# Designed miniproteins, single chains, continued (4): the designs that were tried, part 11

Each design is a single chain, and the fold is of that chain. pLDDT is the mean over its residues in the fold that is shown.

## One batch from the design tools (miniprotein)

Design m12374
Fold by ESMFold2-Fast:
Structure m12374 (fold): chain A 60 residues (1-60)
Amino acid sequence: MPVSPEKAYEAALNSARHFGLSEEQAEEIAKKVKEKAEERPLSPQELSKEISKEIEEAKK
């Protein structure tokens, strides 16, 4: 089943915090991932890939 936008937001926020990003960066990533989930249903695997990409970009 596709992941809800709300669940995508929570997953992204928790992952960003776990990787030591600031609260502001974590919220920004979570909002971007939620927006992607609202545009197109994401599977759990697709959600994981999107979160990883956003965290990688933020850590530069």
Scores: mean pLDDT 80

Design m12375
Fold by ESMFold2-Fast:
Structure m12375 (fold): chain A 63 residues (1-63)
Amino acid sequence: MKEKITDREVLQALVLAAGALKRRSLGEENPEAIKRIDELVDRALTATPEEARKLMREIFEIE
């Protein structure tokens, strides 16, 4: 077990959680929104911490 979790690892976990929660709220009936969520999650996982936070917010703003 690691003694300290990195900020990047925390942000990656939060990004994955945000994507999963948003997909659940929209249901599987909106394929365009699901594609958008997947794109934002993928970008956030490789982004800087600041960009990842912005992308997480954009995930929740998807309709």
Scores: mean pLDDT 73

Design m12376
Fold by ESMFold2-Fast:
Structure m12376 (fold): chain A 72 residues (1-72)
Amino acid sequence: PLPSDALSRAIMYIMRGNVYFKFKDYDEAIKAYEKAIEADPSLKPIALENIGKAYEAKGDEEKAKKYYEEAE
């Protein structure tokens, strides 16, 4: 079965965020992951974990911790 349009869009945003993260464009990665949550909330745990990793990479430990807790 194919994903719904919403899920397909969210997966594309996760992939876009992962590309930005790999190139250390953490602010753009965070925006892409937030767009994934807007597109399909079912990917919220995965997107929040990745946002947490991006904030951690930026040195924002407090914000990273908050997003990791939300991902549960």
Scores: mean pLDDT 84

Design m12377
Fold by ESMFold2-Fast:
Structure m12377 (fold): chain A 77 residues (1-77)
Amino acid sequence: MKEKADELEKKAEEYVKKGDYRNAGIYFYMAGLYYYDSGDKERAIESFEKAAEYFEKAGDTLGAENARKLADEVRAS
C-alpha cells in the first residue's frame, strides 16, 4: 500500500511538470488516501495539501476544499 502511494505521488509530480494540474491534484489525492491507509499520517497530510493546491490551480474549488478537509481530519486523528 505504501509503495502504491509513492508511485502515485511520483505520477502526480510528472503531471505537475506537464502543467496538468487537474490530474496532479487527483494523483496527490489518491496518494494521500494510500498513505493514510498505511498509517503514514504525515505523508497523507502533505499529499492532501498538495492535492488542494493543484485542484485550486485547475479551478476545482470543490476538490481543493475536500482535500483540505481530509488533511484537517488526519491532523485531528
Scores: mean pLDDT 87

Design m12379
Fold by ESMFold2-Fast:
Structure m12379 (fold): chain A 94 residues (1-94)
Amino acid sequence: TRQRANRLATSALFLILVAEVSLDLGDYETAKQSLEAAKELARELGRLTGREELAERVVEHLERAIEALEEGDVEAAKEHAREAARTLLELADA
């Protein structure tokens, strides 16, 4: 339903925002956990809306953010997280 889709999108977006704040604070463990949780919600949202290809793009941006963080590139991690949030908003409008 649209209400469930809106809840999943809002929760995933909130987790991405928590990750960005955590990166600014140097809390990389919380940032990684939030990005991983956002991936699971994005996949569920894709399944629920039938837009699995768009959800996969959100997941790929989140995976790139996690990879950049593991390599110590905080700025690249933030850029990928912002791209994930933007794509997630497109998925939510479906």
Scores: mean pLDDT 86

Design m12380
Fold by ESMFold2-Fast:
Structure m12380 (fold): chain A 68 residues (1-68)
Amino acid sequence: GFEEAIAFLQKQAEENPNLKLTIEGDDKVVLSGGLSVNKEIGLTLELMGEFPDDKVTLEGDSIVVEKS
């Protein structure tokens, strides 16, 4: 669920100190930072695979997950 997506992203932010996690209300989380394009795409695809019921979008240098 969305709570599991938040936990996954928190772990990614802890393992990648250039990443910052922002939680907006109960339905949106944003992961941002100075990642290469390949790392951004890789994380976005991983999130899409792990959380198919949520909307995962790559917006510039930010990965956005929204509860559907």
Scores: mean pLDDT 74

Design m12381
Fold by ESMFold2-Fast:
Structure m12381 (fold): chain A 66 residues (1-66)
Amino acid sequence: ASQDFLDLVRQLAAEIDAEKAEALSDDDLLLVGANAGLSLNATEEDIADREATVARVKAAMEALGL
């Protein structure tokens, strides 16, 4: 995945828990983004519904025990 993708997933996770988001590894970000249904080439500009995407990221983090 691109650095832009990892930065995007970290930013979305930060809307849930900023401190936890900063602690996530690149591997954690890949798993969270994939489980949230994000394309591995997604950028912030590709997010049509930010609230729904944040909710999916939250569900993905919970499913992964993060």
Scores: mean pLDDT 81

Design m12383
Fold by ESMFold2-Fast:
Structure m12383 (fold): chain A 62 residues (1-62)
Amino acid sequence: SKLLAKAIHDYTAKKPDELTLKKGDLVEVLEIVDDTHVLAKNLATGEEGLVPRKVLELLKEL
């Protein structure tokens, strides 16, 4: 099963290991890194990186 989330805010990567997202982007949550960040894959671009949990809304597991 894949864990999906939706970006609820725009986010611009501030570090090389971070992921840039636009509001409405669908991501796969690859790993919950800590209480503030997840490792995610943007399903539109195929790019992977760290993103703040605050900009994501967790969807149902598929």
Scores: mean pLDDT 83

Design m12384
Fold by ESMFold2-Fast:
Structure m12384 (fold): chain A 73 residues (1-73)
Amino acid sequence: MNVARAVGLIIRGEALKAEGDYAGAGDAYAEAAKLLPDDDPRRTKALKEAIEAYRKAGDLEKAAEVEAELKKL
């Protein structure tokens, strides 16, 4: 089930953030958002977490891509 996989990726993103791997955390949150329906509040939260993680990693291009996805919701 896509939602169960998304929840697993959110947990992975949280663990990667705790380890200081912001690039990996951003990737995990962005993948989780792709697996969640547009109306699921977890999708909006995952997109916001991915944006913050990519900004902390210095990956402004990936942060901008995720911001574009969030603006379509």
Scores: mean pLDDT 84

Design m12385
Fold by ESMFold2-Fast:
Structure m12385 (fold): chain A 53 residues (1-53)
Amino acid sequence: SLEEILRLIGETLRKIGDVIQALIQGKLSQEEADKKLAEIAAEYRKRMAELDA
C-alpha cells in the first residue's frame, strides 16, 4: 500500500541520517558508514520488492 511505501521511505531516510550523523560525530569510520549504507540500501530494495508498489 502507499502507506507502507511512505513508511519504508521514512524509515530508510532516518537510517541514512543516523549513519551520516554518527560519521560526522566521529562515532563511525567512513568504511563502517559505507558498509551500513550498503546494508540499508539492500534492505530498502528487498522491502520495496515485497510491497510491489
Scores: mean pLDDT 84

Design m12386
Fold by ESMFold2-Fast:
Structure m12386 (fold): chain A 68 residues (1-68)
Amino acid sequence: MSKSQKAARIIGEAFALGAERPVDETAEWGLKKAKEEFGDDYAKELEPVIRAAAEMGALARELDEKFR
């Protein structure tokens, strides 16, 4: 897979985890995975996107609870 495809996979997993787990825990998990896969520089650039995905997951869960 390309770097973008691998990054997309981590971002997608962070979104899914954000729906089930605390945002901070999910963002930390995603950042750790990104560092292991791509190294620190790429992971640093990806961190805001990973966190945003985790936050969107949490919001999606809360919206589903509100509008069932």
Scores: mean pLDDT 82

Design m12387
Fold by ESMFold2-Fast:
Structure m12387 (fold): chain A 70 residues (1-70)
Amino acid sequence: MEKRIEELRREIEELSRKAAEAEKAGDYKAAAEALREAARKLRELAELTGSPSLYVAAGVYEAAASFYES
């Protein structure tokens, strides 16, 4: 369990960084894709940890991804 949590945290960090870099480059499609993947990983982490704040974070990332695709 602990190792899976660590893997998810690292993946979320990497995806968040990629999304930020894509936003700076004006590549909103790439930013949206990275944010959606990060949201899915945040939901997995929330399920494993039982953290309500991580579910909220996943929702925020999904909303941001949808905004960039608009």
Scores: mean pLDDT 83

Design m12388
Fold by ESMFold2-Fast:
Structure m12388 (fold): chain A 56 residues (1-56)
Amino acid sequence: SKEVEKLLKKAEEVLKKAKEESLKANEESAKKGYEVGLEGLKKVAELRAKAEEEKA
């Protein structure tokens, strides 16, 4: 029936939206972790470069 088809399409859209929101939340969390790590590595690299310059 057309009613069953409409309900299945709505169920698919709800599932798709829930999946997209879940992935977005996980992606934001991972991005923040990566940014913090990258900033730390940059600071370490700068400190190492300064240490090498002072040795010269």
Scores: mean pLDDT 75

Design m12389
Fold by ESMFold2-Fast:
Structure m12389 (fold): chain A 60 residues (1-60)
Amino acid sequence: ALEEARRLAAEADTVPVEELGKRAQEYFDKLSEERRKRGRSPEAAQKFLDEGIKKIEEMK
């Protein structure tokens, strides 16, 4: 899971920032949805997504 996020960050040099942001957002959105379907609250999923975005920004 996080390995995919790291791989996406590694592609930042070859992928435009607009495309990178799109793919990263979509990836974390799918993860939060999966967590939500497994009985996690939507609020917890949103916080997880927010933290994921911060990690991506750290990989700048």
Scores: mean pLDDT 65

Design m12390
Fold by ESMFold2-Fast:
Structure m12390 (fold): chain A 86 residues (1-86)
Amino acid sequence: MTAVLKATGLTPEQIAQIKETADGLKDNGHKVTVKVEGDKAEVTVENADSGAMMALLGTAVDLELQGHALETKVEGDTITLTVSPA
């Protein structure tokens, strides 16, 4: 399955945190695509295992604790974690 983190309203530090999560997933052999545009970041992980899912969810929950809103959506074979300003 594919896992996607879509985050908006990010500080530079939050963008760095997301990049660190993505780099860790790449080091674990996952096919990861990262897009950063201003205060927005999107991470896509193809063939995500439970470890990849837990890493993305952990980052999303950490952003929620920092004042963002988290929404989870499942569409077919894709899980999307949307993080937005609360």
Scores: mean pLDDT 85

Design m12391
Fold by ESMFold2-Fast:
Structure m12391 (fold): chain A 100 residues (1-100)
Amino acid sequence: SSKLEELRRIRRETRERIREILEEHNASPAQRRHTLLLVELLLEEIIHGVNENLPLEEIKKTAERGIEVFRRLTTLDEETLERVLEVVEEAVKRMLEIAE
């Protein structure tokens, strides 16, 4: 599916951008692994919803919950967290537009 290929591309590009931000902010190896895992899980849930042809509203609710969980579970400092969240939220927005 061309939609799935585009979603997987966004996930990959988002992961690379977040890795760069974490490196720029001197996040520890443990923080980098944890943050990247949380991002992968969040974006993979959106891809899974699209692949399973779930209703858009269900995918949107899953994405919103995923962002809330990410905010709660991350151990990053406030400045690094803000920059990472901007990238994650933009990626989610773009993926949801493709899911429509």
Scores: mean pLDDT 88

Design m12392
Fold by ESMFold2-Fast:
Structure m12392 (fold): chain A 86 residues (1-86)
Amino acid sequence: MKVTLTVKNASPEQLIAYALKAIGLELEGIPVTIKLDGDTLTITIENASVEIVNEFLRMADSYKKEGATVTIKIDGDTLTIDIDLS
């Protein structure tokens, strides 16, 4: 499954946390693409395991509980998670 996570209006602390998670996945041999454009971070995982998908869904749920706007879409074998922290 392909997972695309977009985090908008992220703080520097949140950007560092997401970057470290992505680096951890790359160190495990999982192909990850990271893009930073201002306060918007996009992480793409081309071949995510069920465990990685569940991890990202738990993270999205956590941010939703903290008042973030979270949008989750499934299109075929692609999961898209958009988080707006504004």
Scores: mean pLDDT 79

Design m12393
Fold by ESMFold2-Fast:
Structure m12393 (fold): chain A 55 residues (1-55)
Amino acid sequence: SEDDEEFERFLSTLSPEQQRRLTELRERYERLVAEDGPPEEIDRVVQEMIEVMES
């Protein structure tokens, strides 16, 4: 999808360490959303992603 392509392009601008962490967090986010996980857990993963990007 377009969102996936934009995410991958964004990752290519980051360090390898940031790319690895964001990829892991994105996988957790996708799984939580697919499983209708708790909103608090989804929000936490989003916050962790923002923190990695702002590091």
Scores: mean pLDDT 77

Design m12394
Fold by ESMFold2-Fast:
Structure m12394 (fold): chain A 71 residues (1-71)
Amino acid sequence: MEEVVEEFRERLEKVLPEAVRKEFPEWSEEEIEEIAKRAVEIGEEMIRKIAEEKGEEEARRKGEEMLKEVE
């Protein structure tokens, strides 16, 4: 379980700041970093909950769907 959550968090941390910067170029670097950090925390919590309730396979699939939305 933890492995799926950590993998998702690491991948999201790598792609989300750039995705936010691309979508909202008018925002300051500080605002982009703050929003990205918050979104990562929310995403991690959601994936952990899915893994606990529906299992690791479902959490992995949902994580992949979420990552595709920000890439």
Scores: mean pLDDT 77

Design m12395
Fold by ESMFold2-Fast:
Structure m12395 (fold): chain A 114 residues (1-114)
Amino acid sequence: TPERLEKLDRLETLLREIISLLKQAMKAVDAGDFDKAKELMEKAITLVEEARRIARELGLDDIVQKLDEMISLLKEALNSTDRDKIKEILQKALTLASEVLADVHRERDRLRAE
């Protein structure tokens, strides 16, 4: 339906923004700017929570589970002072975000094919 496609488009936009924020956070960690990295991760968590709400409204349970995992991982990174641990978590979150974006693209394609 047009409404479902609009929600999927919003979800795609949020995921692109999340990926951008996580990549910026990784650069900040590599530069030793942990305050900036944590600010970017906090912004990413807010967008992931919005994406999760939309995914739930759409009944995309597998996507909701991946987004819940991303929130958990990013909260763990916020509570860490270990650079290598933060980097590993950010890489895992980026992988999950990319998988969710692919899942959203597949769902959008299914609805357009009818």
Scores: mean pLDDT 90

Design m12396
Fold by ESMFold2-Fast:
Structure m12396 (fold): chain A 92 residues (1-92)
Amino acid sequence: SMKVEEAARELQKALEASGFKAKVEVKGNELTIEIEAPNVSSLIGLALKFIGLGFEGYEVEVKIEGLKLTVTVKAKNEEELIEFMERVREDV
């Protein structure tokens, strides 16, 4: 939906404003966030936030390769994806 695409663009902008390089993609009920961090401290901080969202009940997969972070979220509906993206924005 347009609202999910808007949430994805806003999340990408927020991550970029915080010094990350980011690509946010939505396909159906799946969200993929590809992030390149400027340093190890920023990477660890952001990775821990995504891991924390997994403990809050979101279905989150996190992959780390050097300074690159890939996050995949599988949701039951678009509303959950929008909520997840808003939660991430609160922390960047």
Scores: mean pLDDT 86

Design m12398
Fold by ESMFold2-Fast:
Structure m12398 (fold): chain A 55 residues (1-55)
Amino acid sequence: RENIERLIRENERAIEELREAIAKEKDPLLKTVLTLMAGGSETVRERLRERLREL
């Protein structure tokens, strides 16, 4: 349980950093890649939250 809660916090911080990078990025290709990475991280966060509810 505690390990999952820690991973959720770490993941939320990573998503925040990616969102900041997206906002500052001027290259449309790199912006697209960063957006996909953020989406993937959001999916991982959702799965971790679901798992926490089952414990």
Scores: mean pLDDT 80

Design m12399
Fold by ESMFold2-Fast:
Structure m12399 (fold): chain A 82 residues (1-82)
Amino acid sequence: MREFALKLAEELGIPKSKVLELLRAMEEAGIPITRPRIIYGLLMLELGYSIEEIVNRLKEIEKGKSLSDEMLRLVLQLQERR
């Protein structure tokens, strides 16, 4: 998963230090490290969210929100920025 996260971050222009900090924060919070969750977290970093905000959102998704629906919302926000 680390290699996947670093490659995606390179494509998005996200610093490696931020990616590693995010992955550590997710692991410490007990959030499963999966490709969809990594994509979600990296897109939030690209939008300028803090790691704490990203972890809190992922925790709320684990409580009963659809990760797919939240991902679609995030992608639309990223497109509006461009």
Scores: mean pLDDT 79

Design m12400
Fold by ESMFold2-Fast:
Structure m12400 (fold): chain A 70 residues (1-70)
Amino acid sequence: MKKVKIDPELLEKLRKTLKEGYEAYQKAIEALKNGDWETYNKYLERSKKLAEEAQKIADEIWKINEEYMK
């Protein structure tokens, strides 16, 4: 079985970014339910940026895993 060396800082950053993105998305949905379009747009933008950041971190982790496997 493979043993992958994942940078613990990258893994923690991914977990944090995913949590923040989920929280932002939830706040956007609650604002939408309340008709608060300003807050909805603010948190939707934040959620989008965090999703893009999480994807970048995931790609970095994948690249490290690929190099380990050759």
Scores: mean pLDDT 77

Design m12401
Fold by ESMFold2-Fast:
Structure m12401 (fold): chain A 117 residues (1-117)
Amino acid sequence: SEPRKSVAEILVELGLAAPAEMARAWTGLRVEATEEQLEAFIKALRERSGWKFVLIETETVEEGLEKAEEIGAASKEPLVVIARTRLSERELELIILVFTADGEVVARYTLTVRLVE
């Protein structure tokens, strides 16, 4: 499966994004989600084939973006990187970068997540 399409499909299927929001290659979303929905999203990305998945956790959003871009630039295969930063007890920032095998960014999604229940 093509990684940008896979990321968009999983976000929509799990109720984390509307189809219209995923039409853009670069977008920021504010979403309320359960921890179970986020775990399902990460799990679904790990279970896809034809591209590599990497999850990183950082103390700041800026560090997360820098590390994700470094990982992507070094990749020799299509890649999805998620950089996850915990902003508070109930708030997370997820930066999702989708890379070609040539290290080009084809999509960037930023999810500002408020955890519910």
Scores: mean pLDDT 83

Design m12402
Fold by ESMFold2-Fast:
Structure m12402 (fold): chain A 69 residues (1-69)
Amino acid sequence: MYGEVKDEASERMAEVLAKVYGLSEEEKEKVKEALKNRKYEEIYKITKDPFFKELAEALKKVEEKEALA
């Protein structure tokens, strides 16, 4: 039950991205795994959408704060 909301959100987002970007089942699975691990750089590599590159850069700043806490 722990992380259930996070896993469901990752699955739904991967489905939306697969439909929007015309991803294969294999690419959808990679996107789902990247979402669970907050690896937006991997999503950028698959989708080629600069939005995910910006998210990856924003996440680096958040992770730096978490690593110091």
Scores: mean pLDDT 73

Design m12403
Fold by ESMFold2-Fast:
Structure m12403 (fold): chain A 70 residues (1-70)
Amino acid sequence: EVEKLIEEAKRLAREGLRAYLQGDYATALALFERAIELAKKALELDPKSEEAKRLLEAIENGRRYVEEQA
């Protein structure tokens, strides 16, 4: 269900941020990628979900930021 996908994506994104802050870029990128997949699934199930859309944009921006750092 959409809400469960959103909550799981949020959890993975938070874990990705923690990994990034600890200098584990590989783990951070892997967690963000999984979170993006879940957020995309949520948006596919409910294309009108502003929460899923905002979450996807935020996680994609975060992943891109980490990618630029190395």
Scores: mean pLDDT 84

Design m12404
Fold by ESMFold2-Fast:
Structure m12404 (fold): chain A 69 residues (1-69)
Amino acid sequence: ELEKIEKEAAEKIKEAGKKRKEVEEKAKKLAAENPEKKEEAEEEAKKAEEEFDEEHAKQIEEVGKAKLA
């Protein structure tokens, strides 16, 4: 069951990373096309980074708990 937990954690981290990358790319494009919205785009990118860090930390903790069990 550890292998299953690691696989599920890896999938969730991968999906979270995809979402983060999409938001960062969209923010970069928005800032390039609309300089007046650069600060707004930067805030969205920071929020996406924080959401990824939270999900990543959560999944690492779940895997760690499974390894100790």
Scores: mean pLDDT 80

Design m12405
Fold by ESMFold2-Fast:
Structure m12405 (fold): chain A 62 residues (1-62)
Amino acid sequence: SDEEIEEILEKLKTASSITKLKIAKILNIPVEELKDEEKLKEILKKLSKEKIEEILEILKKS
């Protein structure tokens, strides 16, 4: 959902470098691409519900 995508974007702004690397690996993108909010949003919109929940879980643990 759009709300979950916005939560991921917001949490990534304050995430540790290690957490950012983990998320980039799950998305199969360079960590530098996490800084491109519009590109990241488009990638997240194409993910399955299960992948979105996985990312949120990692962000909550970090």
Scores: mean pLDDT 81

Design m12406
Fold by ESMFold2-Fast:
Structure m12406 (fold): chain A 94 residues (1-94)
Amino acid sequence: MTEKEKRAQAKADELVAHIEELLKTKSRDEVLNEFKERVKKIFEEMTPEERRIFIGHLVRKLAELASKLGLPEFGQELVKAIVEIWKEYEKKRK
């Protein structure tokens, strides 16, 4: 695994752990909004290649979390948020 791959995966793992913790005290809408903001911030710090690795790992980890918590619909909402953010950054091609 390259350093870029390790960093992208670590960022995804950190975000999933943060979201799991927020779900204990915050509403799903609040968690979704904070998730979107954090994903955008992470994307701004990453190259297009790192973003691809980050998304792939993040989607897998979110599916695992949603299964663990019995929240498949919320998992789908988080994945939709990632896809929307990805499309916006692809349009920008920066």
Scores: mean pLDDT 81

Design m12407
Fold by ESMFold2-Fast:
Structure m12407 (fold): chain A 59 residues (1-59)
Amino acid sequence: SPEDALIEEALKNLDHPNVAEQLAKMLKELGVNLTPEQLKALSDEELRALLRKILEKQK
């Protein structure tokens, strides 16, 4: 799906300086308080689940 493609792109760029910070900020707006460090420590499955929540909120 288009959403899955966006999630995979975010995962590929998670090591980029601004990506983890931006994702943590978006998650905080959804009530999920994670630091960029904690976000990077999550499994790929956990990251995909959180990114799906961000995309669902944007719809």
Scores: mean pLDDT 76

Design m12408
Fold by ESMFold2-Fast:
Structure m12408 (fold): chain A 85 residues (1-85)
Amino acid sequence: MVKYKVLSKKTLPNGVIVETIELESGLKLTSYSNEKYSAASNLEAAIAALEAGIRAGLSREELVALVFEYVKNREVAEAIVDALA
């Protein structure tokens, strides 16, 4: 299970919430949301999608692409897949 902590959270003038989180490895993620549930919800959703993809027999390439949709960072998506798959 990937552990993380929230480093910063701010709301942009257009109402978009920007959260930056740090993984246990020191990698930094930024996520964007229009609600108060942003970086943590996006990471949890990414992990749930990854677990479902592993059960469905998706390739590493497909799993990385799936996780990237949530985290928007290629190095972090690869690190999450390699740690959990």
Scores: mean pLDDT 65

Design m12409
Fold by ESMFold2-Fast:
Structure m12409 (fold): chain A 75 residues (1-75)
Amino acid sequence: MAEEVRRRAREAVREGERLLADPEALRELLRSEGLSEEEIEEAEERLRRLVERAREAVRLLEAGASLEEVRAALA
């Protein structure tokens, strides 16, 4: 289980970082989903926070932290 969660978390972080590395591409993607400019800005902010939390979760899992500690960090 932990191995599977760690793999998914790493993939999510990489994909999130790719989206954040190119804000123009991210904005175009979100516009194609029908979001307004304000909604796009909010989604970008939320994505940044999620990627940061996910990176912390991955680091904690790599360091041998419990799933409870990881869940608390992600909540």
Scores: mean pLDDT 75

Design m12410
Fold by ESMFold2-Fast:
Structure m12410 (fold): chain A 77 residues (1-77)
Amino acid sequence: SEEEKKKLEEFMKELGLSKDLSPYLKKAVEGITTGSELNRRLPLVPGIGPERINKLNELAYELKQSLKDVLLKISEL
């Protein structure tokens, strides 16, 4: 939804994540079927450390969505 898109954009701004990361985020989620594998791949994306991974997981829980789904939506911003 448009409201969810705005919430995701604000989240990215708060964490200092750039839209330039969208191709890296898409690549990080491509072919991954588990959250554990995704959490291992995310630290390889420039600018994403453990604190940001924890915040992304918290956001996914609040939205009642998988971390993969949240990251795909962020990559489409």
Scores: mean pLDDT 69

